# Designs tried in a protein design run: designed miniproteins, single chains, continued (2). Part 87

Each design is a single chain, and the fold is of that chain. pLDDT is the mean over its residues in the fold that is shown.

## One batch from the design tools (miniprotein)

Design m7009
Fold by ESMFold2-Fast:
Order: structure tokens, then sequence, then C-alpha cells
Structure m7009 (fold): chain A 87 residues (1-87)
């Protein structure tokens, strides 16, 4: 299910207007976080994957900081996805 949640977060980011490369990084970050939370990834593996994603996530954060409307849409759509998969 971690991969499916990541795919849904990527779709939500694209719907919000985030560029595909950054939307993909956001989806992968959620997938890694969820897999680590479920014990499917070791702490070491999760840290390694997170380091690979860090430049794209920093770029995404800069984009969201520059566009409050995009940030609001992104946060709302991603929150909805996360809430659906925590139930």
Amino acid sequence: MAREVGERVKEAALEAGVPERLAEAAGEAVEVGLAAFRGELSEEEAEARARELEPALEELEALLASDPELRARFEELVKKVVEEYRA
C-alpha cells in the first residue's frame, strides 16, 4: 500500500499544479515515510532514500513558499489522500 499512497500523493501534487518532477519526489517521500513507519524499510534505508530526495523536496518547498495559493491547494489535496489511507 505504501506505493499506492505515494502514487496518489503524486497525482494530488500534479492536480494542485506542482511540476511532474517535484510531484514525483513528493510521492516518493510519502511512500518512503509510510514504508518506514510500517517497518518495511530499515531506518538506514529510509535515511538513504530521504537523502536522495532532499534536493527535489527543497526545490518543492521553495516553490510552495513562493506561491501561497499553490501551497494551499497542495496541502489540502495531500492531506485528503493521507487521511483516506490512515483509516
Scores: mean pLDDT 80

Design m7010
Fold by ESMFold2-Fast:
Order: sequence, then structure tokens, then C-alpha cells
Structure m7010 (fold): chain A 83 residues (1-83)
Amino acid sequence: VEREIIEQLRRTLEGAVKMAEADPSASPEEVELLREGLERVRAARSAEEALRAAAELEIRLGADREEVERALREALETVRALR
């Protein structure tokens, strides 16, 4: 399960980076943030690290922090229950 979560997040972010690179309206800063987020997910040693890295990226991209923190908490509870 943990490997599947990391792999899914990695594939999602790889897709997001490719889409942002192909979108002429995407800012260079947004593309760099997505690339940094992808590298953090790739470097993650656990699903918790990967989920926290993805949450931090969403917040840096302008998502509502309370909503992201709530989603992260729910995801972490799910991962912990499966361990």
C-alpha cells in the first residue's frame, strides 16, 4: 500500500509538471514549484513523507491551507491504519 501511494503521487505530479510545461499560461514559478514537489516525492522514504511533500506543494501553489491540512490528516490516518 505505501509503495502504491508514493507511486501514485509521483505519477500525478509527473503529469502535472508535463501539463504545466505544455500550458503557455502557466507561470515559470508554478512550473518550478511543481518540479520541486516532484523531487520531494521522489526522495520520500515513506508514504507519510510523500503525502506531506504533496500537501506543502499544494499550499505553496495557493491552495487553502486548512483544506490541505484536513486532507493530509485524513490521508495520514488512512496510511497509519494500513500499517
Scores: mean pLDDT 80

Design m7011
Fold by ESMFold2-Fast:
Structure m7011 (fold): chain A 83 residues (1-83)
Amino acid sequence: MIPPPSPEATALQKETLEQLKKLQEQYDKAIENGDIDTAKKIAQQMVDLSDEASRKLRELGDDIGSSLFLMQSSVSKLTLERL
């Protein structure tokens, strides 16, 4: 049985997902325009945001949420390495 995340953990997850969605839209536009330097900067911001959220969620006791954002960070790192 998995305990539900705290209200603070839930709020952090929602805020982080909204920020990541906005960064993804900016990343997609940079790629479409061939602006690889801007795409790299946005991908790095997505890594940093996901790593920070993972760390904060762990401090809040949301180990599952922390692991999900750690995986998201890994995906963004792979994207950054291939640019």
Scores: mean pLDDT 83

Design m7012
Fold by ESMFold2-Fast:
Structure m7012 (fold): chain A 76 residues (1-76)
Amino acid sequence: GIEEAIKLLEEAIRYAKEGDLDKAARLASQAAVLAAKSGLWEASRLAGRAMIYSRAGDTDKAIELLEEAIRLAKEA
């Protein structure tokens, strides 16, 4: 549900800050799927974009998008 999606987004931020962008991308992808299943379409879109930036090595942009996804998920 929503709480599980938020937990995965928070975990993705931790791995991104540690420099493990591959794990951050996988967690962001899983969060996007759970967010979509929970009807959180905008949070899902942002998590999907964070996955792309993580894979591209843009750590700062990935973290920004993950933090915004958490904000929107908590507002739902």
Scores: mean pLDDT 88

Design m7013
Fold by ESMFold2-Fast:
Structure m7013 (fold): chain A 95 residues (1-95)
Amino acid sequence: SKEDRQKAVLAESSLTMARLGVRLEVSKEIVLKTVEKALEIASTVFSPDLLQQMQALYDQLKQAIKENAPNEEILALLDEMSDLAQRHLDALLAS
């Protein structure tokens, strides 16, 4: 539906903002809250399988931040989440 496409775009946009936040050295708390908002939106439009994959990446992201992982590792996880969200958006646009 049009609403599902709009929500998928908002989820992807939120992940893009999280990646920008890491590059601009915004607090990791704000980055996590931004990703949590992306997942909240995604939970209303993503398939259960995609949500499980996103949740697994989010759990890895939380652990990486807790362990003070380098920004390059945090960005790599966010890139994987963005790729997953983009694939879902592409599938919705093909419908």
Scores: mean pLDDT 84

Design m7014
Fold by ESMFold2-Fast:
Structure m7014 (fold): chain A 75 residues (1-75)
Amino acid sequence: MEVTDEAIERAYEELKKMGIKATLEQVKAIAEHLGASREELERLAKEFGLTVEQVREIQMAINAAAARLEVERRK
């Protein structure tokens, strides 16, 4: 599933509000790997200096933003 730039930006703002120290570029990279295996997510977490739990929180924020935009598209 491709995630729109709008979904990534909304996820980034929500994560910033939650105090998660991820950059917009890191959120974008995680969005490109939403279907990734657990091992791939662990590798991304290590590469970005994040915990696996933070990567999962980022995935959840991206999925929530994408779902909201999908509802808006159906108007």
Scores: mean pLDDT 77

Design m7015
Fold by ESMFold2-Fast:
Order: structure tokens, then C-alpha cells, then sequence
Structure m7015 (fold): chain A 80 residues (1-80)
């Protein structure tokens, strides 16, 4: 997977998390757990770090504290 594909995938994650947060916090948490599984099963540690970096940059640009909290939780779950 090249950097362009990684950025596209990270942007899709960001879009889905934003939409889930508008529906409910429970839905956002369920989606987060699915993302953790997909990343652990299908991506290398290097690819995961690139995705996380893009998610942090995009969430900072949006300025949504709930979104940033979800991204931090995603990072924590991927480190365990």
C-alpha cells in the first residue's frame, strides 16, 4: 500500500468516525473497535503509524474534542 492509498484510507476512517459521533457515542465506540481489528489484522506497524499520523492531523484541523478523544483511544488500543 502506497502513501496515497494510506491517506485515502485514513480519510475514510475520519469520515466514518465523524458520522458515527453524530448518531451516538455507542455507535462511534463500536466502529472504533472494528477499526482496531481491521488495522491489527491487515496492516503493518509502519502503515498503522502513518494512518494514525494522518488521523491526528485531520482531527486537529477539525478541532472536535470528541473526535480527538476517539483518535487517542484508537492509538491506545493499537499499542496494547
Amino acid sequence: MNDEQIKKYANEIMKQLKEALKSSSDHAKQLLNLIVEVLKENFTNEQIQKILNILEEESKKVGDKKLMKLINELKSKLES
Scores: mean pLDDT 81

Design m7016
Fold by ESMFold2-Fast:
Structure m7016 (fold): chain A 62 residues (1-62)
Amino acid sequence: MEEELQKKIQELVKKLNELAKRYSDLLARRHELTPEDIAELRQLVDEMVKLTKEIKELYKKL
């Protein structure tokens, strides 16, 4: 069970890191963001918040 939880956490952390890289890339431009970029940033933030919450809940079970 504990090893399964650690594996699940690692998978979610990997996904979170992928989203964080995309988010950072968009912010690093520091030029006028397109409406599409702004919409993507909002979606990335929402997804990252959801993943962070799930990761924290799994850590409580370790």
Scores: mean pLDDT 78

Design m7017
Fold by ESMFold2-Fast:
Structure m7017 (fold): chain A 64 residues (1-64)
Amino acid sequence: MKPADRARLEALVAQAKAAGLSADTVPANPEERKRYLELEVAEGMILIERGVQATIERIEEKKK
C-alpha cells in the first residue's frame, strides 16, 4: 500500500479516536465503519492488482 493511502486510512481511525469513539482500529459509527472497511479493501485490492500487473510486465519486458 502506498504511504499516502495508508496515512489517509490511519487519519480516519485517529479522527474517530479523537472524537471520543471507543473503536480500537475502526470508527464506532456503523456507517463510517462500513465505508472505512470498503475503502480499505477496495484500495488495497486495487494497489495489489496494479503492483502485480506492473511487476509481470516489467519481468516480461526484460525477457524480450
Scores: mean pLDDT 60

Design m7018
Fold by ESMFold2-Fast:
Structure m7018 (fold): chain A 81 residues (1-81)
Amino acid sequence: SEDELQEEFLKLLEEIRKYVSKETFNKIVDKINEALAGDEIDEEQLKEALSILRKHVPDELFEKLEATLKKLYEINKKKKS
């Protein structure tokens, strides 16, 4: 469900706090929120957030975050149909 996916995403965000500064964390969160806030998903903002994450977090955590964001993207697409 969307609620379960959102909870998983928030848990993953707490994990990344251990690997990045508060400034970098806020930048990542802001880019993700901006990407998802509109009627259309801003894929450029999402790619930038993922690029920052890849540089700072372990590959395993990055893969989980990317998979969760992709799932959220699919849900947002379905809401428009």
Scores: mean pLDDT 75

Design m7019
Fold by ESMFold2-Fast:
Structure m7019 (fold): chain A 91 residues (1-91)
Amino acid sequence: DERRIAILARLFQLAGASPETAEVLARKVAERIDAVVATGDRAAIEQTINELATFLEAYAGMDPERARELARAIVEGDLERAERLVRELEA
């Protein structure tokens, strides 16, 4: 999903990655999300949300509640909501 890759790349750049590194990392994370979601394993999906939220808290300086909200939107494919939350982070 091109939108998910773009969102993740922006977040990696906010965390200090170069544009090239951010795109590579975003593609790898998006592939992992797609693989986990395809299993239908709710525990694995929730663990992936928690891992992404922890990254956003540690490296993008997000509040834990906001990090979890954004991570859930990205993993569950609510990309309009994810894009809105990223704009709020950049404000």
Scores: mean pLDDT 85

Design m7020
Fold by ESMFold2-Fast:
Structure m7020 (fold): chain A 64 residues (1-64)
Amino acid sequence: DLIDQAIELAKRGNTVEAMDLLYEAAKKKGLTDDEVDERYKKILKENPDWTQEEALVKLAEELK
C-alpha cells in the first residue's frame, strides 16, 4: 500500500519520498497535486507545533 509506505518514509524523515508517494496515492482517488498541497497546508496551519513528519503522517491517514 502506497499510503503505508509513505507513513513509514515520513516517520524515518524521508519527507520528499513520502510526499511523492502521497501524490501517487491521491491521483488514484481522483485528487490533484494542488488539492493534496491544500490539505497539507491546512494540517500545518491547524497544528503549528507539529513537525513536517507528523503533518505528513496525518495527511496520509486522511488519504486512506
Scores: mean pLDDT 83

Design m7021
Fold by ESMFold2-Fast:
Structure m7021 (fold): chain A 83 residues (1-83)
Amino acid sequence: MTAKEYELKAISYQFRGLSYRVEGNRELEAQSYLLATRYAEESSRLSGDPSFAVEMYRRAARVYEEMGNLEEAEKLLKRAEEL
């Protein structure tokens, strides 16, 4: 799979996360953003540009902060800094 194909999958899960946000389903919103981060990280690894994966990890961390899960949010932010 190409970097572009992984990027498109990450974007697809990001839109699903936004849909769940509109519906008020925080757990499925968070899970969708986590799936988006995994595909974004694969895309970044193949392209050599971590910027997209960093943005997706930061977005997932904000959702966990909104849910009150500060420990998971901190882990996601640390992962973004290591990319």
Scores: mean pLDDT 81

Design m7022
Fold by ESMFold2-Fast:
Structure m7022 (fold): chain A 57 residues (1-57)
Amino acid sequence: MSDEEKERALASAEAVLASGDRVQLRVALRELENDPELMALPRGQALLARIRAELAK
């Protein structure tokens, strides 16, 4: 995964968090969990935790 691809994926996940759309949040959760390079990033882990917190409401 290129740095541009990582940045685009993280930006997309942040936009989904801002939207609060539960369907999009579940999709973003799966995409992050299935991407080991994003999960190796502190930013990716922080986004995963925030998405999980939103879905727990």
Scores: mean pLDDT 81

Design m7023
Fold by ESMFold2-Fast:
Structure m7023 (fold): chain A 75 residues (1-75)
Amino acid sequence: AEAVREAVREQLERARAAGQKEATIVVVSDAPPHEAVAAAEEAAREMGATVVSISARVLPDGRTEVTLRVRLPAP
């Protein structure tokens, strides 16, 4: 779960540095879908982003892929 939070923070920091107002963040985790989704949403909100949509799927290797669409605060 912590790895999901770090990946979300890293991708959001890159999007913010690039001046993006919207970003799509994709994270892959060994955590179950419900745990990965919760961790990703929490990390995005802690960074001040608004979660527009979130989806999760289980990959063929058993890992969870979480996709978030977020709006970033205006610079």
Scores: mean pLDDT 80

Design m7024
Fold by ESMFold2-Fast:
Structure m7024 (fold): chain A 90 residues (1-90)
Amino acid sequence: MEHKELYLEASILLGVAEVAAAVLLTVLKKEGAKEEEIKEVEEILKRITELSKRLEEAAKAKDIEEIKEIIKEAEEIIEELLKKIKELEK
């Protein structure tokens, strides 16, 4: 059952990251942000998509260690997004 609980946690974190990145991307495009800033957020969205695919494969394999690594990477992405938001306030 641990792998199912970890899968749910990872899915929630990736969902939060995806929504946050999508909202940030929309704001940046609307405000006419620099192309480099837009590309950085697009790269984050791509990383989230790749992690979602890795999560599906890890869940099928019941790979608890891989799911834990995906959770850690999702948390790091959320931290990166929060840092970018703080940089926009300057």
Scores: mean pLDDT 83

Design m7025
Fold by ESMFold2-Fast:
Structure m7025 (fold): chain A 90 residues (1-90)
Amino acid sequence: SRPLTAEELAKLPLEEQIEKLILDGHSMARAAGKLGLSVRFTIEGLAQAAGLPREVAREIVDFAEETMDLPYEEQVKKAREKAKELAERA
């Protein structure tokens, strides 16, 4: 499926925005063979354009990098858990 634009992302509940950004980070990293600077800047930029604080945007990309080598089912589970945690702080 195609990545959401910042406008489309901003229309989602905060928890869903964060989950989507983490999973899009994993997807982009798989396509690129690594979670490098271009993927990091894209995810941070989308998060900030959607209205998330810089600190939350950075935690999203750091968490995506930390979890990128996990099986897909575990990535989804951890992304949902992290999204709940970060939504309470943002």
Scores: mean pLDDT 80

Design m7026
Fold by ESMFold2-Fast:
Structure m7026 (fold): chain A 60 residues (1-60)
Amino acid sequence: SEEKERARAFLDEIIDGLTDDPEERQRLRAVADKLIDEGHSLEAMAQAVAREAERIRERR
């Protein structure tokens, strides 16, 4: 849907700002896609993606 496409574009921008690692970007996009399918708010999705990026970076 158009709404899901806009949400995906917004989250892609956030993800690109969080990491330059293409593998991390793929993982974060997978999380974002799941949250979009579940119908979360844009703010909740952005927070979840940012938290996941922090988790990944803390382990590297």
Scores: mean pLDDT 81

Design m7027
Fold by ESMFold2-Fast:
Structure m7027 (fold): chain A 61 residues (1-61)
Amino acid sequence: MEPTVDQLFDRIVELIERNMKNATPDQQMTLAGLHVRAAVAYVLQDLDELKEILREVEKLA
């Protein structure tokens, strides 16, 4: 089943917050940028963009 916009956004935020704890400065800047992208996608209810952002965050974990 396809995840909802709310489920994807919550998962993205959870992973970003968890990864920020041990991130390098370069990773912190990348994660901050991904958080901004996720917030915009969430406001727009853009499921496909949230899926792409989740994949990018998972690559950094």
Scores: mean pLDDT 82

Design m7028
Fold by ESMFold2-Fast:
Structure m7028 (fold): chain A 74 residues (1-74)
Amino acid sequence: SEIEEVLKKLERAKEELEKTYADWPEEFRKRIKELFEEAIEKYRKAKTIEEMEEIENELLGQLIRLMDEADAAR
């Protein structure tokens, strides 16, 4: 199913970001995990492609803000 494909992509992205930002402060790594976990739960409940796209856009926006926050802390 389309949901299963997106869930696999989210899990993979989560793993890749954990590896990429392994040297980052633990609090930022935890927040990344939480954002992906929330997105995955929302995807499981999504009924339309539009809802899935909104979840993806929200996750991306939250990740960008988190990364900006982390960079500002350097």
Scores: mean pLDDT 76

Design m7029
Fold by ESMFold2-Fast:
Structure m7029 (fold): chain A 102 residues (1-102)
Amino acid sequence: MDPNSEEFQREIEAAVLEIASAVNRTAAAQSEDPRVSALFAESAELYREAAEAVEAGDMEKAKELVKKARKLQLEAAKIEVELGNESAKEHAELLEEILKKE
């Protein structure tokens, strides 16, 4: 067992979650619908907390937080589809499939 491999993997996972947080925070700031903005902002905070959990080695907490963040992203995407954003439909379908598989 290589301890450097586990540390490296955690650094990558935390970085990916920090990027997801930043992307969702940007989506919240750019959204014209206050419901969509609020959902993306909450999702961004959950991804940030998930990154902190990964850095602490709490992978189960990180998984739970990511699942919650994805549920909020799905709700935001569904609202965007209702508002006429057809590109959000594919994102919503992908998130639904991921959430069904846990």
Scores: mean pLDDT 82

Design m7030
Fold by ESMFold2-Fast:
Structure m7030 (fold): chain A 71 residues (1-71)
Amino acid sequence: KKYIEELKKKARELHEKWVKRGQEIADELGITLDSDEELIELYRFHQLAERLGVEVSKELYEQYKADLERR
């Protein structure tokens, strides 16, 4: 039970951090997103793109999102 409470706390802290980071990226790219889930997805996409040496653009994110919806 003690470990579960610690995990819940850390999960909430990570969620808030990812949402804030996603909003910063959305603002930089001129993208308007209306949910925390979409902001987190943008942050994850940005992290993945940076790791692969790919420049993140609004168009690239829209293509990535379309590909995910097709799966």
Scores: mean pLDDT 77

Design m7031
Fold by ESMFold2-Fast:
Structure m7031 (fold): chain A 70 residues (1-70)
Amino acid sequence: DGLARAEARGQAHQPLIKKVNELMDELEAELAKNPDKTVTKSAEADGYKLTVTAWYENGKIVTEVTAEKV
């Protein structure tokens, strides 16, 4: 197997979780520039289409995550 012990920690988090976190980081950066907008990003990981939508509500970032099998 191509996974070393050092990589076992990273693999404990599924590829989907990693991709969601990456999308959330990108959305947060974009919302910082446009706090009055609703921002949507999508990506594919592990056979799923991930759609993350984020917006500011009462000064807080609200996110919705949808995972759909392709």
Scores: mean pLDDT 70

Design m7032
Fold by ESMFold2-Fast:
Structure m7032 (fold): chain A 100 residues (1-100)
Amino acid sequence: SPTEEAIELLEEVEKLAVEALEKLGDLRGAQSVREYFEELKEKIKELSEEAQKEVKEILARRKGEMERALKEGDWERFFAVLKELVVEVESIIAEEEAKK
């Protein structure tokens, strides 16, 4: 389903971010990411199927960019892409909440 696909991609992005922060020794940042992504999962489940498809497309694209940055050792780009992903997903959630 669109919900399951969006949540699976979100969990894959969470894993990349958590592993990156743990590798850098930022254990508190890693825990904050885990807690934030759990809240984000619950919000995504409440979205319309159309909004969930938009989130899935953003997650897939941004995950690919994050994986490329990691392969190149570009930590600044990795975290910049993660920040943009969060902003884009939160924007979709805020737009859908405003329509309720």
Scores: mean pLDDT 88

Design m7033
Fold by ESMFold2-Fast:
Structure m7033 (fold): chain A 96 residues (1-96)
Amino acid sequence: SLEELAVKFAYLGGEVIGNKLKNTKSIEEILELAREFAEQLADALGASPELKERMVEAAVQGALEGYKKADTVDVDELEKRFFEVGKELLELYKES
């Protein structure tokens, strides 16, 4: 569903943010950036308040996981998955 893909995309976006910024920003700053990313994405999609909350929670969880695994997970692989899910979300959004 569109909602399931939106939540998954928010999570993957969080993972990319946490991974990329681990050595540059504090965890508090990373989590705030993940929240802002998900809020902007939810607003762009016209998401309900309930979906927006789920997307924000997913992005924060993703950012914690991305931060934790930054030294063992290749960011290029995370970005490939993020772009693939984003493409699926955009296609489904245009058809809805």
Scores: mean pLDDT 87

Design m7034
Fold by ESMFold2-Fast:
Structure m7034 (fold): chain A 83 residues (1-83)
Amino acid sequence: MEERKKEIERLKKMTPDELGAEVYRLLQERDELASKRPQYIKEGKVEEYRKKLREIDRRLRMLANAASGKSVEEILEEYEKLE
């Protein structure tokens, strides 16, 4: 809980340009992961692939919520409801 609150507060302090740069970085990371999907399947690491993809998607959602103008408290409540 405290870790998530600190991360959201950090993201809220970023400029729109900084948030945009972080989103582009994560989208690139996601595309690189997607390009490696056949390798993960071949190596029997499909669950590792899914876990990494979920983490990237979680971080992208956090950035979108931080940019949306929602309060830290509202974003934290949404994360608790998704678990």
Scores: mean pLDDT 76

Design m7035
Fold by ESMFold2-Fast:
Structure m7035 (fold): chain A 93 residues (1-93)
Amino acid sequence: MSNWRRLRGVVEAIEGFDEEKMTLDVVVRLDDPEAAAQLRPGMRVSLATPTGLVAQGVVEAIEGDRVTVRFSGFSAVIASTLRPGDEVELLVP
């Protein structure tokens, strides 16, 4: 279904790379705190990087305007290029 919403945010933290599980958690602070109401744990989202790459992830946690997204496999490799302060977009179905 083609009704993707774009939620703008900034990378706040990267919670390290788990080599055994091939996972990486990225904490994104949303520009609009009310946009966090469109997200829930277990939801699949895509993250667009500043370089135009897209990584697919799953929402792990939501704390106010902070959203933790877990990436795995190749998407974790893409997400590992992110740095705190990077502007990103979450693409939500």
Scores: mean pLDDT 80

Design m7036
Fold by ESMFold2-Fast:
Structure m7036 (fold): chain A 89 residues (1-89)
Amino acid sequence: TDKEKIKEVAQQMRYDLSQAFLNGDFDKMADVALDGGKKLADAIDDKDLASRVLQAGQDMATAIRNGDFNAFLDAGRRLDKALEEAMKA
């Protein structure tokens, strides 16, 4: 697992999500969540953790496109938990 790459991608993803939100560009915000989740999953050697991260990114993108704030927060929490587990490995 590339822990340095996970840190860089997660930091960039948080920045890009915040900028898209501030600009009211929810299509871009959803694309950032999807792309960020894929890049994070690619940096994780554990197949179960990589799958969980990929799914969380997809769920975040879907929630953003649907305007579902509670689903977005839930997916974000699942993403953070999977990343914490990957960083401990």
Scores: mean pLDDT 86

Design m7037
Fold by ESMFold2-Fast:
Structure m7037 (fold): chain A 59 residues (1-59)
Amino acid sequence: LTPVQAALILLAVDEAEKAGRLTPESAAVIRQELADVEVSPEDLKKAEEIWKKLRELNA
């Protein structure tokens, strides 16, 4: 699992929780599993760019 992939999963989990598609308990478990992944600011920016493009395709 790359840092960019971990960041992308965390963005997807946050969105799913806010939309009611994922319970807070399930979201917390996924976040805990990814807590040890070191994500740099650059990796986070790449994940946000990918997430924005995915949103544009699905909007």
Scores: mean pLDDT 79

Design m7038
Fold by ESMFold2-Fast:
Structure m7038 (fold): chain A 130 residues (1-130)
Amino acid sequence: MQKTIDTINKIIARTEAILSLLDGNISLVKSGDRSPNVRDLILNSLGAVLSLLEQIKKLIENADISEEDKEELLSLVEKGMELVKETKEGIEKESWSDEELIEKLEQARKTVEELKRKAEEVLEKLEKES
């Protein structure tokens, strides 16, 4: 039980880190600074977000939780990874307007918030079984 609770807490902590990074990226885009330095900061930050999502995926795959909860969490993390990859590619190709970039970042943020909420629901179930 405790080992599984610790794993879910690690997932939640990583979702919080991702949300902070995405909020920073949205703020940078909204700032109106279009320098190469700001572009590189956003791309590096999105790379960190992808790394954290990959860590979350491995934690979910190794978690001793119900198959239903595992499938729902994996679906959300994979959706988040797809959105972040699409956003990163759009920036690298310079194919997105600032408004489109903000919309994509906000979609990724919403998906990670849903992932966090689901992980918190799983945590509550585990704590009730203790």
Scores: mean pLDDT 85

Design m7039
Fold by ESMFold2-Fast:
Structure m7039 (fold): chain A 88 residues (1-88)
Amino acid sequence: SSEIAAKQKELQDRVIEIAKKAVAGAPEEELIKEAKELLTEMLDFRNAVQPAPEDEIAAARAKIEPIAKEFVNDKEALKEALKELEEE
């Protein structure tokens, strides 16, 4: 579906924007909030396309905050990922 492809690109672009903000030194609290919102939307989108059991979704939701915190605090990994993505 073209709508699925468009949503995937939107989510990818938002990951890149959060990574760019993190590398630029945006406040950690703001970045964690944005990353949590994005991860929640990604999980909801994935579940809408390919439904998973409720226990698996609950487990994934519980991991969102720790993953968001790890993502925004690893500046070197973010720099490397941005470089690779911009080489498209």
Scores: mean pLDDT 78

Design m7040
Fold by ESMFold2-Fast:
Structure m7040 (fold): chain A 74 residues (1-74)
Amino acid sequence: EADKVIEEARKIAEKYLDQETGDLAEKLARSLLEVAEFTGDEIDPREVAATAVSIAGIFSGKPEEGRKAAEEIL
């Protein structure tokens, strides 16, 4: 399930931003989910993926496109 959500999010990020930003967002989302699993926290993978895409958009200099991509993921 989480892998499918992350892959969907990556495609949305590539649509609004670019492939490099999509790759960064995927790596960030996977890292966040691994931390949540380690701590035992119950977390929604869609919210994690949307957050990762938003952060990646900021670092790519396109915060508004990142926000739009995150809204589509949710």
Scores: mean pLDDT 79

Design m7041
Fold by ESMFold2-Fast:
Structure m7041 (fold): chain A 100 residues (1-100)
Amino acid sequence: SEVEELLERLEEEMLRAYILVSERAPVEEILKQLERVLELLEEVKRATADDPEVVALLDQAIELVERAKEAVERGDYETALELLKQAGRVVGEAARLYES
């Protein structure tokens, strides 16, 4: 499934973002990775537009990643890690709901 491949890629890119934040990578590198995550979230949302419950979870994940981006810009890496963990859980829920 194209959606399953996109969701797998999204989870991998989100894990990469989490690792970059946890390692205190350069802010520009973290922000570029978070932008890629947001682009993939929008792509998954377009691919699942006919499933309103999946779309609602993806919208929640987008808001959490945007808040994580703001936290990184403020140097609040602990809040960014917490928000990325929450976003990862929500994406996992969206993936499970889609496969149901």
Scores: mean pLDDT 89

Design m7042
Fold by ESMFold2-Fast:
Structure m7042 (fold): chain A 90 residues (1-90)
Amino acid sequence: MVERKFPGLTPEQQRQLELDILEAFKEIYDAIFKLEQERVKKKYGVELKSEDELAAFYKEKGMEDHAKSIENLKKRKEQIDEEIARLRAE
């Protein structure tokens, strides 16, 4: 629980490290979305361009857990973008 700053770093170095970590998580989430797009394209022959389209597709197929996973992926990416913007404004 947990808030702990990195030891031995200046405030500027801590902010840059936090930004680097957030940007890395964003890249991971983008990669997960791309993998899901490729899976749907290979299995169903459908090309979906957004998280909203992918989630809607899974709901139409009765795959509620998959739809929720994609909706959560989008929300986490949005939260990361907001946090990056906040840190850059400091």
Scores: mean pLDDT 80

Design m7043
Fold by ESMFold2-Fast:
Structure m7043 (fold): chain A 83 residues (1-83)
Amino acid sequence: MQKEVDEAIQELLEKGYISEEQAERLRGLSVEEQIAVFLALADYLAKNKKSLKDLSEEEFEELFERAPEVLEEIEKKKAEYEA
């Protein structure tokens, strides 16, 4: 998973969808938190019919703040699947 996450961060940076500062913040998170941020981004973009390039700095910041909540939701879904 680390390699896949690193590749995703690098691709977003190369395409100009995120800044170097945002990329460093993502790299500072755990792998699980990085996945949670990406899932929150995908969900947000789908619900708001936006592309990643239309995402503001404030919206990106809010998604980082929501990463723990998304991670908890992932863990709950895992527990439901096993129980």
Scores: mean pLDDT 70

